# Ledger of designs, part 90: designed miniproteins, single chains, continued (4)

Each design is a single chain, and the fold is of that chain. pLDDT is the mean over its residues in the fold that is shown.

## One batch from the design tools (miniprotein)

Design m15114
Fold by ESMFold2-Fast:
Structure m15114 (fold): chain A 80 residues (1-80)
Amino acid sequence: MEEKLKENKEKIINITRDSLLAFAERLIESQVPEDKREEALKKVREAIDQAINDVKEGKISLTEASRRVLETLREILKEL
């Protein structure tokens, strides 16, 4: 039973990561000028990787990870 809960947690984390990445890529492609997209994508990918790593280490919740990624996206868009 514990192994199934652990597998479900990893699946939810992976789905959340993939969803955040897909959302971020689409938002950047629609809102960020082409010359700035590569840097914006790099920043958001690094933010997603760090947040997901912190979730895996038990430092933060998935909700907090999602919030941090959205804050990073907001900052990227604000600097345009």
Scores: mean pLDDT 80

Design m15115
Fold by ESMFold2-Fast:
Structure m15115 (fold): chain A 88 residues (1-88)
Amino acid sequence: SEERIRNLEEAVRAELEERGARAAATAAMLGALGAESAGDLETAAALRELARRVALEAAARAGLSRETAEEMFREAEEAARAAVEADA
């Protein structure tokens, strides 16, 4: 739902400011994996795009390279998958 995506976007942006880019991207990826597991592929795709966008924006603000931003996104995906596996 749009409300769910907006709430996650707000949470992701708050975590970006407080906890940094990796935590924000991981939160968005957790939401994406949850949506995918529920069969909501549209929401999953939107949240993956949000995670990538958040990682790139945060890396740019921190003066990090594009390559580092992509690595941060991959690390966030791995962290989210590990968290889902641990909760299973």
Scores: mean pLDDT 77

Design m15116
Fold by ESMFold2-Fast:
Structure m15116 (fold): chain A 60 residues (1-60)
Amino acid sequence: SNAEAAAQLIARHGGASLEAARRAVAARPTTPEEVGRLTGLSGRIAEGALAAMRAFGVAA
């Protein structure tokens, strides 16, 4: 699924655990700060994770 593909990409390239990435994708975040709270990622990496989620159609 697009959700699983996004979670795997975030875990592999962002450094979050796969479980945390899956929970973040399921939450459908709208801000990098929300991504950071869900994954432990910060700044530019959280921004990149949100952009990846949007590209996969799993975030607003």
Scores: mean pLDDT 81

Design m15117
Fold by ESMFold2-Fast:
Structure m15117 (fold): chain A 78 residues (1-78)
Amino acid sequence: MKKRRLLSEEEAREVVREAARRAGLELSEEQIDKIARLVQQGKAITPGTLRRLAGLSEEDARRLLRELYREVARASLE
């Protein structure tokens, strides 16, 4: 990977929306906001974090996390 950067608030929200779509999950605006804040801050996200913030099952949280990291990598690399 070339270079990693922190995403803006808008970029982070878009990344979360795309990850949810790819994972086949429907998230509320509140859930997107909470997850996007973690993404924007560049903090490590775990399935447990997604379960607590979005109320997802462990299986759904793991699927979302996988797609989320793919979209973050795609958006953050130059």
Scores: mean pLDDT 75

Design m15118
Fold by ESMFold2-Fast:
Structure m15118 (fold): chain A 100 residues (1-100)
Amino acid sequence: SEAERRKRAKEIIGKLLEESVREIDEWEKKTGDRQLAIEAKGAVIRLANLALDLIEAGKSSQEIKAALDEFLKSLNVSPEVLKLVKKLAKEIVKAIEELE
């Protein structure tokens, strides 16, 4: 059912967010840069929440991709954080496309 597909998409997005947070925690341990880690966590949480809201609204993978691309263009973060957030956005879009 459509409700089951939405539930599965939300579960996958949650797991992808958990993986991104783990990468940020490992990066913080290597660099000691807590401020950049906080910035990165904030950015990936905002991206994941945007994707979850669009899934709940019944948006297509194409509409979600367009919204995440727009979010990335407006995101004022360091280059290292932007790279991580772009990676998560690509993984989210791929996961949603595979469920359609």
Scores: mean pLDDT 87

Design m15119
Fold by ESMFold2-Fast:
Structure m15119 (fold): chain A 96 residues (1-96)
Amino acid sequence: MWEEKLAEVTVTFDAETGKIEVKIKLPGEEEVEVEVLKFELLDESLALIEGEATLPSGKKVLVRAETGAARGYLAAKRTGKKVEGVFDTVVEIEEL
């Protein structure tokens, strides 16, 4: 069952390695790393991110978020630099 939660989503693009790092921080919880399974550009501003994370509780979850990460991704590709973006967004979480 999918739950919607407000979260801080940190997305880091490393153009040298092609790596996308995603971290989520739920209110009152520690930041956790998301294993990115899908990153899709929806438009020039919005990207869809899907992945798996282990919450501080030890629960393994699927995470889905639509956030403003597309601009950072395109900037990293254009500049060849590492680009980090931090987004307050609604994430969808499903327990595995």
Scores: mean pLDDT 80

Design m15120
Fold by ESMFold2-Fast:
Structure m15120 (fold): chain A 58 residues (1-58)
Amino acid sequence: SLYSKSLRYPGLLNFLLQLYRQGAISQEEYDEALKALADGDIKRALEILFEAYDRLEK
């Protein structure tokens, strides 16, 4: 929806950047997530985000 695009993209971008800075995701994963967001593939961006969380909790 228009609402989710407006609120979700900048929040996801900032969150992915924080994970990259913390070393929780690789540069390749970060680049892939950015490409997914640019393509509107929110599902792929979230998969990368959740995989990073799984690694942090292990």
Scores: mean pLDDT 71

Design m15121
Fold by ESMFold2-Fast:
Structure m15121 (fold): chain A 57 residues (1-57)
Amino acid sequence: ADAIVAALKAAGFELLKTINTADGTAYIFKSPSGAYLYVQVSADGSIKTLSSSANIA
């Protein structure tokens, strides 16, 4: 989890929010292009990248 967060920050993504969920932790990043990236990290360490800015409003 932390390694993926560090890698995204190194790639220029800004961490906006960390959300604790029953299934693990979700992170909301802002890309350098201004789009939003939603990253779900499950409790087993599985990573799911979900959705864009279209789902935030």
Scores: mean pLDDT 69

Design m15122
Fold by ESMFold2-Fast:
Order: C-alpha cells, then sequence, then structure tokens
Structure m15122 (fold): chain A 68 residues (1-68)
C-alpha cells in the first residue's frame, strides 16, 4: 500500500506544474509546493526502499523548482 503515496505525490506534482503553467497565483503555487515537499520528506524518512526514497527526493527537487 505504501507505493500509492508515491503515485499520489507524483499526481500532485503534475497538478501544481499545470497550475503554474496556467498562471495560478504564485503564492498559492509556493504553498502547494511547500506542502508537497514536506509530505515527500516525511514519506522518504518512513520508507526503507532505496528506489522509493530516490523518487521522493526527485519529487522534492522538482517541487523546490516550482517555488521559483
Amino acid sequence: MQPSWLESLEKALETIKKMKEAGADPEVVKELATSLIDAAEKLEKTSKDPEVKKKFQEIKKEAEELKK
């Protein structure tokens, strides 16, 4: 069941990217990206699978980029 969290965060990341591309409020985009980073970091610490950890790290990196 843990893999479903990864899929949820990947979909959230795509949604935030689409919102930014559509000209959504930069403050809203930053808030959503920050929430995604926090969730990914917590799930990374909980996960024992190196591949899953790597994917959460990639999500965090892309979300940080969205805050710019």
Scores: mean pLDDT 79

Design m15123
Fold by ESMFold2-Fast:
Structure m15123 (fold): chain A 106 residues (1-106)
Amino acid sequence: SMEEYRRLLREAVGYVAQGDGEKAIKLAEEALKVAPEEEKATVLAALALAYVQQGDAEKAIEAAKEGLKLDPENAESVGALALAYEQQGDKEKAKELFEEAEKLAE
């Protein structure tokens, strides 16, 4: 349901904020299974942020790019991709993506 999806996503984001990437990944994966198609990019952004918390930049990039395939204008997915590239050491690409995410979040 939409209510179940929103609860799981909120819990996943909460665990990212707490630095518990492992729990965040599990909850984001559960949210992805029940998410409406229109919301899957947002869930994939949360999954990417969870991978960033775990230090897995490669998986974070993969999840964020998958979100952008579904919704190229999803600001959260662009922002997650920027954080993943920053962790990988690609500071210039990260800066460009952060600027893009800010424009999309208008």
Scores: mean pLDDT 87

Design m15124
Fold by ESMFold2-Fast:
Structure m15124 (fold): chain A 68 residues (1-68)
Amino acid sequence: SELFEEAEKLIKELKETLKKSKDPIKAVVLAILSGELYFLLKYHPDDKEGLRKAIREGKETIEEVKKS
């Protein structure tokens, strides 16, 4: 599923962004989002609405962190 692959890639990007972050507040936010996406993928991959929402939030957060 395209959605599954997108979520997997995003978890990787969230983790990479977290490793580069020197800001503990940003690191916590990235950790929470990666954890939520991972939970949805592992526990309820059939929840397409939940996955789409989490993917959107993760992408927006990465862009925000990179701009800051």
Scores: mean pLDDT 81

Design m15125
Fold by ESMFold2-Fast:
Structure m15125 (fold): chain A 73 residues (1-73)
Amino acid sequence: SSEIQQLHDEIEQLVQQLIEKSKTASKEEIEKNFKDLQEKVKALVKKYNASPKDVVTAAVMLGGAYFEMRKIQ
């Protein structure tokens, strides 16, 4: 649905912002920023009343974001 596409788009925007911030951040700041991202994504999943499949997709997107942030350090 268009609503689930909007959920994915909002998560992707947050992920891209985090990756950009991570380029100049310390390891400690990256870990803190990732925890903040997890909380924001959790709130979005609730806001959009996401299905179990969409929750799994969000978790995969978070895992990818964490992997990319770790490569920068």
Scores: mean pLDDT 80

Design m15126
Fold by ESMFold2-Fast:
Structure m15126 (fold): chain A 109 residues (1-109)
Amino acid sequence: MEELLEEVREKVERLMAALDANPELTEGSVIVVSVNPRERTVDALLLSREVADRIAAEEVARGGRLVEAAPNVSVLIAPNGNILVFFAPTPEDAELGLRLLERALRELE
């Protein structure tokens, strides 16, 4: 569990550092973190808000559970048990998103 959270933090920190170098990429974009806790795989992507909203809607349509924790932070538990966290590329939203991801992962134990 701790190793997965460390990998997520590293990927998010690298992505946010790249965005700091290219601020135009942050406008209208969200960071999506995807974790498969059973296979111990993690990914972090920068997507447009429209694409992120579509992914969330498709997962909910498949029976996923979406929780909006803040205006720019949401957690989705997919039917296959994958956890997706959506947040704006700001330090405050990233910290909230990562804390919610940790809670969701602990609830699946």
Scores: mean pLDDT 81

Design m15127
Fold by ESMFold2-Fast:
Structure m15127 (fold): chain A 82 residues (1-82)
Amino acid sequence: DPAVEEIRKQIEEFLKKKGKKTFTVDDVREFLAKYLPPALRERVGPRVIAELERKQKEGKTYNADELARLIVEAAREALKAE
């Protein structure tokens, strides 16, 4: 999936610039603010953040590939909703 691979690369570059191997919810908010247009960010952000918070409650986290897939799916659903 080219969209997932592209977003994964952007996430990995973002983490490298911050000197991190993993991301927090706030890091994800900052990433979305930099890489998504405002309209998509408002639709994608809540879903992505809710999924991260759900995983954290389960003692789990997303890696870059899993986060990229989540963002791409949320963006596709936002575009379908028009």
Scores: mean pLDDT 77

Design m15128
Fold by ESMFold2-Fast:
Structure m15128 (fold): chain A 91 residues (1-91)
Amino acid sequence: SMAKLREMIELVERLIALIESRDPAKGPEILALIQRIRALAAEVFSPEKLQEVDNLLGEIVTNLSNLDDPEAVKKAIEKAKEILELIKEEL
């Protein structure tokens, strides 16, 4: 649904902002957002597109395990932006 796609955009934009803050105290909030994004994606995307989202979310989680590395943070943000583009294709 359009409402779920818009909610997913808002959650991904919130995720990007939290990653950009580089605040380790935000770890639990980041993980909760990732879980909510994945749950919404499972409800609205085809199996093929859901696999792409799962791969991108997995890469975000992997890169966020190294928050002290600016390149890892940059890669996590780039992968989150790729999810935004996948959502925008459905609008």
Scores: mean pLDDT 87

Design m15129
Fold by ESMFold2-Fast:
Structure m15129 (fold): chain A 55 residues (1-55)
Amino acid sequence: EPLYRLRLRNLDTGEERERVVPASELPQAVLEAGQEMERDYREKGIRWELEVEEL
């Protein structure tokens, strides 16, 4: 099964968080990342960028 890297980058600080998931988990992982991005923006003013890469 192909693996995917999800990278969240903080646009203000340059901090990066990475997670590797199998293709079967990718839709859920993207949904969870989107929810984290929206929450952190609304509650903390953090601007995350999400990149998804096939390994």
Scores: mean pLDDT 85

Design m15130
Fold by ESMFold2-Fast:
Structure m15130 (fold): chain A 76 residues (1-76)
Amino acid sequence: MEEKIIDELVELIKNAKSVDDLVTGLVELFQKYKDIISNEEAQELAKAAVDAYKTLSLDEAIEKVREKFREIFKKK
């Protein structure tokens, strides 16, 4: 399941046309996986993804979000 969630996060970042588009996709993704990702973890991931999308290259943003997801999942 973890790899499926990270793959969907990566696709959201790759396909987002704007910050608003990314936020909409993230909300839908976290709603889909709400039994695996808590609201607090979803907020941390959303913030990391939006910040990375705004400030980093696509490849760097993808790597940052992957690292953040693994960090959150490791704490479980």
Scores: mean pLDDT 79

Design m15131
Fold by ESMFold2-Fast:
Structure m15131 (fold): chain A 75 residues (1-75)
Amino acid sequence: EELLEALREILEKARKENLTFQQVSTRVAEALAELKAPLEVVQRVGRILDEGRKNPEYTPEDVLERVIEAVEELA
């Protein structure tokens, strides 16, 4: 619940402030750490971020939407 709220807030800021992928990935990692997300969530999110980094067709917003979807599925 708190993690999903934090991730959605990061998505809103990414859209409004034109955050870079590096800024988005840093904020996501910090949210996971501060909210002490389970290891399974951290691992799945890490894979999505790594896929986004390797695939230049994905925008930071697209990657973050995939992260939110994965966290919702694991909830």
Scores: mean pLDDT 81

Design m15132
Fold by ESMFold2-Fast:
Structure m15132 (fold): chain A 68 residues (1-68)
Amino acid sequence: SAKLEESREIAREIAVELDRIAVDFTAKLAGLPQKEVDELIALIDSGEEGRKKAANKLKKIWDELAAK
């Protein structure tokens, strides 16, 4: 159904925006350099595989914050 595909695309767009919010929040909390923020946003914008790489990088940053 075209409506189902449209709903999936909207959900994907929401997920991308949430990923961007997570990068901004993490950058502010962890004091990330702007270059690293830009690289994470570029990964998110590059597509599904890039979003997974960005998520893995964010997880590592959060794990390091939790250890300190």
Scores: mean pLDDT 80

Design m15133
Fold by ESMFold2-Fast:
Structure m15133 (fold): chain A 78 residues (1-78)
Amino acid sequence: DSIKKATFIVSALSDKYVVSFSEEDVNNVAELLEQKASVPQIADHLTRTLREKGVKMEENELYFLCCMIVTDALKQTS
């Protein structure tokens, strides 16, 4: 469940920003989902992860995009 949601989020970001995520990256997102972290908390984590992987988007723009993707993933995977 949390792994499926995390995989969906990570796959969407990987495709959009042409970055590779490890199993550890997926597990970190899955843990946040299992802890019932808020959309802003998950988006903040993803924004930092994407910037560490070299995504050179303005932090606020990247954060808002991550919020949208996390929200969509939570709706689609129930």
Scores: mean pLDDT 81

Design m15134
Fold by ESMFold2-Fast:
Structure m15134 (fold): chain A 72 residues (1-72)
Amino acid sequence: ATTYSKTFKAGDIELEVTAVVEGDTAKVTVTDKVTGKVYSVTLREGEDVVAALPPELQALLEEARQAALAQK
């Protein structure tokens, strides 16, 4: 199994993303460092990562994307 970890910071948002890839599946854990909430999603090869995420996490990622774009 291969483990990937990345911290995403934009504005007041800090997310730690850890992905464990095993075969054709990836177990992704997203930790919101500000709220302490943890989200876990299992992805299969070819799945839309964003569509597979909980709506709360999709909203946080969009907010983070907009904050990052504002810091041009």
Scores: mean pLDDT 68

Design m15135
Fold by ESMFold2-Fast:
Structure m15135 (fold): chain A 94 residues (1-94)
Amino acid sequence: MFEELDLSVSGAKFKEAVEEVFGFRVIENPPEKVEKEHFEEFVRNVAGLLLPEEEFEEKLEKLVEAGALSEKDKEILLELYRRERERLLAALSS
């Protein structure tokens, strides 16, 4: 649904904010610049926690407040998370 990222922060800043919001290390090797593929990798790493969508959205809002995401980037991550979570649940149900 969203084709373009507004995020212009370094991968190190994104990693720091994610670690603060989630309370643990999620990203080991931050890129110099965060691109869509890094969002997809982040979502794959976090989707295994199977957090309720509302809880994940709350954590993304904290990343927006920290200046690590735009509102548009939040919507992209939420959509990627929902899709990956659904894939994992479907795989576990077979």
Scores: mean pLDDT 70

Design m15136
Fold by ESMFold2-Fast:
Structure m15136 (fold): chain A 100 residues (1-100)
Amino acid sequence: MEEKLTDEEIEILKKAVAGPLGEYFLEKAKERKDEKNLAKLEELIKIGESTEENIEKAIEILERKGVSAEDIARFRMIIEKNTDPATLAALAAEVAAAKA
């Protein structure tokens, strides 16, 4: 039921997501979903920065690992506070295409 990241996938996530955000998602994906951990991610993103490409790749990996659409939506909302609207629109379109 729970999917764990392989060492190779951990390396990809570290490259895709800058700074503490990458480490947080690695730990989150290894553990069961937890609302408190997602709230802490909001604080970590305010400390570190992420590029548009890193954000898109991180979402793709999380979707492949079975992270819920609700958790991915929260991730997008947090990133919205630190990212251009154009990046958010691209991420929303990709997720909508994957769901539809």
Scores: mean pLDDT 49

Design m15137
Fold by ESMFold2-Fast:
Structure m15137 (fold): chain A 95 residues (1-95)
Amino acid sequence: SKLDELKKKMLELMKKLQELIDKALELKKNGASIDEIRKQIDEMQEQLDKLMSLSDQAVDLADRENAPEEVQQEIINLGGDGIITYIDGLGAITG
């Protein structure tokens, strides 16, 4: 379904976000330039923006299709987990 496709894409974006955070932390540990670290942060923001767009679409579609409450909550949680991952990652990189 379109909902399953959106959910799969959200999970792929979350994985990409985590990979970018891990790379930024490795760059920070190895004394990389501020510009190189900023590039990773910019890419993290782009992945989060895409995830939030897909989250909005998935929430709307789940509501329109009268998806079970558990499915709707899973989608909401997925979006929330993405935001938390971004905030925690950014804090670790910039702290």
Scores: mean pLDDT 88

Design m15138
Fold by ESMFold2-Fast:
Formats: C-alpha cells, sequence, structure tokens
Structure m15138 (fold): chain A 91 residues (1-91)
C-alpha cells in the first residue's frame, strides 16, 4: 500500500539521518553508504508502484534535505551518492 511504502521511506530516511550524524567511532562509512542505498531503493519502489509528479517532488525535497545534512557534517561520499539520485529524479 502507499502508506506502507511511505512508512518504509520515513524509516529509511530516519536511519540515514542517524548514521550521517553518528561519529566514525560508532558507524562505518560502509554502513552510511548502505543506509543511502536503502533509502534510494525504497524511494525507487514507491515511484515504480505509484508514479506521480507529486510523490517525485516529495522525494526530491527529502533528498535535498538529506544532501544538505550530509554536506554540513562532512559526509561527502554520502552527499555525492544522494546528488546522483537527485539528478535521476529530476530527469
Amino acid sequence: SLEELLEAIERAAEDLRRVIEAPDSEVSEEERLAAVERFIAESRKLLEEYPSEELREFLIERVRELIALAERLGRLDEAERLRAFLEELEA
């Protein structure tokens, strides 16, 4: 359902925020990139099952917020991967 997919994206986004904010002593770069890929996978699943401009715009806004957070905290590899996904969404 749409609600289940939105919940999955919110959980993936929250997990991603957590690992971006966590220091290197608590989480690895591999774990952060895995959280980015999970968020991307859930986002793609939503758009595949519910292709709409409104939902794509919603995801673009969420991705921009996550990029800003990652860049602010120096998570440059995560920010780069999210920017690549943003370009995919805007195409």
Scores: mean pLDDT 88

Design m15139
Fold by ESMFold2-Fast:
Structure m15139 (fold): chain A 70 residues (1-70)
Amino acid sequence: DQRKQELLQQAKELEQQILQLRQDTLAKVQAMLATGTPADRAVIDRFVEEALKQIGNLLDQAHQLRSQVA
């Protein structure tokens, strides 16, 4: 079924985007901590919160695509 394969492929692409976003977020947080400037922890926490919200949205989309294949 072409449609089921397309939906599964889209879900895999979203899952790859989630992994990339997690890696980028971790790298940026580590860079901010390594600068030695007194970075406000609240600024770092807000940045992580935004990234986690985006990851959550992508996870929901991937879940919906996979549920349509089942």
Scores: mean pLDDT 79

Design m15140
Fold by ESMFold2-Fast:
Structure m15140 (fold): chain A 64 residues (1-64)
Amino acid sequence: SKAAEEARKKAEEEREKAREALRAGDSQGTVQHGLEAKKVADEAAASGDKEAAEAAYRESNQGG
């Protein structure tokens, strides 16, 4: 669904920020952006959109 694509993209953006923080040696920023990616998935789950939640969870766990 479009909602699943949007949730996936948002989680991917937060994961990218977490990777950037990690490369900079910012452990606090790495954790915070990782949690924000998970938050996108949690919000989708809370809305009852299982497809969006699964898409966001998958992206938030992809360490690329």
Scores: mean pLDDT 75

Design m15141
Fold by ESMFold2-Fast:
Structure m15141 (fold): chain A 62 residues (1-62)
Amino acid sequence: PPVPDPALASAAERARLEALAAGLRDPATRQQALDEFVRIAPTLSPAARALAEELLFGRPLD
């Protein structure tokens, strides 16, 4: 089956997911970012979900 292309995520989806990924890396904001991610997860497109997987499970350090 075709793998969703994270490049197809909208600019708004990308900005939101990048902010959440940054929030998850900081212990002070981690719980708030996790709660927001859980809230928006069912509203994400397949492309945005693929982007979220890269940002959250790729685990690059800032």
Scores: mean pLDDT 71

Design m15142
Fold by ESMFold2-Fast:
Structure m15142 (fold): chain A 72 residues (1-72)
Amino acid sequence: EERKRREEREKRIAEQLQRDHARIKEALETEGPEAMQAVADELKARYAGYEDADFLIAQIDTMVRNLLEKMK
């Protein structure tokens, strides 16, 4: 049961990260890199309170880095 609860939590986190990635990408496409960075900073601040904060913040940083590299 504990394993199933962890898997359900991980699934919810994955769905949240997918939504966050879409939001970051939308900000970049509609308002540009500065708006994307502001959204990413907001999301990282929100995740700072989570148990998996380091991992989640790293995921957001990776999304931003990949989107910026793709622009080159």
Scores: mean pLDDT 78

Design m15143
Fold by ESMFold2-Fast:
Structure m15143 (fold): chain A 82 residues (1-82)
Amino acid sequence: SPEERERLRRELREALEELERLVKQAVDMGLLSPEEVAKIRRMLEAARRVLEDEAAPLVHLRVALAEVKRLIEQLRERIAKA
């Protein structure tokens, strides 16, 4: 539905902003290797492409959001344990 699409796009945008902040914090703390940063950057780029595509299927938005949220959780746990 258009309402579900708008909600998912909003959530994905907010999640991407949070992930970018956490990546910067984790890098500044020395918690991420260059290889891990490169992998996360590729995942961020893929998620941004889904967000930028107005015709993206809802399943792609849901998958991108789930992947971004999982990375947020993993980075928060790593930062908290540092």
Scores: mean pLDDT 88

Design m15144
Fold by ESMFold2-Fast:
Structure m15144 (fold): chain A 86 residues (1-86)
Amino acid sequence: MSVEELLAQLRAALAAGDWDTAVAVLRQLTARVRDIPEDQVPAVLAAARQARQAALESGNEELRQAALDLETELGIRQLEEAVRKL
């Protein structure tokens, strides 16, 4: 499944309140964080932040943790890329 397909699935799951699917997709994105195209990183980060907001509103701790894990790994990747470009 492509990153674009995973993002579409995540957005659909969040809109439907399908937290189990949202968590599964977030974990797949986290596992593939190094393979996410650089131009798609902002969209993935935005989706992770939306998932964390949904987790806060629903009280779903598993969704909150999955979203935070993805945000953390993306932040580490962005920092590493910034340092290597210097």
Scores: mean pLDDT 84

Design m15145
Fold by ESMFold2-Fast:
Structure m15145 (fold): chain A 70 residues (1-70)
Amino acid sequence: SRLTKALRAAREAKKMLEEGASKEEVIKYLIEQGLSKEEAEEIANYIYETGEPLVPMRLVEEAVKELEEK
């Protein structure tokens, strides 16, 4: 699912930042994983501000809706 991909990418992005990657490099990586520029910037900001690999709540809500329609 898109949520699973985003969570995996966010965890890798956190490692990249901890290893000295720039915020720009992390955003580029997240976009390459299939996230939108807005989602990539939001995830990178969450990690930068909180230290946690958080994803937008919208992706969680979309994943729940997909499960309910299956």
Scores: mean pLDDT 78

Design m15146
Fold by ESMFold2-Fast:
Structure m15146 (fold): chain A 72 residues (1-72)
Amino acid sequence: SMQAALEALEAQYLAALRPKVEELRAAGRPLAELAALLRPPTLEIIALALSPEERAAAVAELEATEAKSLAL
């Protein structure tokens, strides 16, 4: 289902962000800064009804893009 696909996609996205959250926490930096940088990219992917292969590619691209944003 679309819901199950969204949950799996979100799990992959969150797994990529976990090290960043821990880094901010260890450094004593506000987690609100990370939260402000987060956007729901999975909603756009689901809205586009991408194929499984396209979803995997989109997840990789979004993770790379968000990693760059979080590195700011």
Scores: mean pLDDT 59

Design m15147
Fold by ESMFold2-Fast:
Order: structure tokens, then sequence, then C-alpha cells
Structure m15147 (fold): chain A 75 residues (1-75)
């Protein structure tokens, strides 16, 4: 039905918005954490949830608390 198709489309749009937010966070991380391995940045850009969790822990370990909070918004 129309309502079921709308629900699916809304879920897909939320997924796309999530990916846009991840891209913005990655750009901010790249500017402020040049020590983060490029392979990890690439994996996060490809939607790897484990890589995103690794970045969160890495930022906390390095004292980048503000950036770690930004990652928490998309985990």
Amino acid sequence: SQQEQQAIQQAEQRGQQGMDKVRQILATIAQNTPELPESIKQAVQNGDLQALQYVHQFLQDKGHDYLALKIEEVI
C-alpha cells in the first residue's frame, strides 16, 4: 500500500541522512586527527560500523572528547 511504501522511503531517507552526517564527521576528524590511519578513514566512509567504533575509541584514547561525542551521534 501507499503507507507501506512511504514508510520504506522514509527509512531509506533516514539512512541517506545518516551517511551524510558520517561524511561531515569524517571531514572534521580528518582536519583535527591527521594521526588517524587512512585505511580506517576509508572503512568508515564505506559504512563499516566496526571501523566507526574503532575511531570512537581512538578519539577517546587521544583526548579528542568533542570529536568522540560527534561519533556517538551516528553509532
Scores: mean pLDDT 71

Design m15148
Fold by ESMFold2-Fast:
Structure m15148 (fold): chain A 75 residues (1-75)
Amino acid sequence: KELSPEELLEILREVMEKLNMPEEAAEVILETVRKLLEEKEMSQEEIERFKAVLEKYRELFLKMAEEVAKELEKK
């Protein structure tokens, strides 16, 4: 079934808290995902911030993506 943007953001927050994602990274990820869900354009500065967070926390991003996928496929 279709998840609302708010439900998806809630799952993302829970997964990041479970993984002890640093607050600075969590904020950038949540803002990026929210803008993508709302189909809003990101500024070049926002893209650069997201890229920096991806490079710094690559392993946590991979774990986060895996955990989110598991929650979405949970039956």
Scores: mean pLDDT 77

Design m15149
Fold by ESMFold2-Fast:
Structure m15149 (fold): chain A 105 residues (1-105)
Amino acid sequence: GIADVKAALEEAIKAVEEAIKNGKGEASTEQIAKLIGLILRLIGRQLDFELAGIPIPADIKAKIDQLIKGLLKAMDVGVSDEQLDRITEAVDAALAKIDALLASQ
């Protein structure tokens, strides 16, 4: 449900914030490409709501926007590959909850 999506997005946001706190000062081209991929997948899910004719709950939209901003900051400050893997897992979990919500409508 909506609560599960909110919880998963909050976990992804926390993973990004922890990675930024421990930033390396620069991101590799490979890390930038992976972070861009995560951003595009999040934007794609916002589009999936629109295509399904389902209004995005305002709090879900706000958390997705916050997560995208965090991922953009991670590209600026650089993160470790281990931190990037944790971010990817958390974003994948959030996307899975969004997909389950969309399928339940």
Scores: mean pLDDT 85

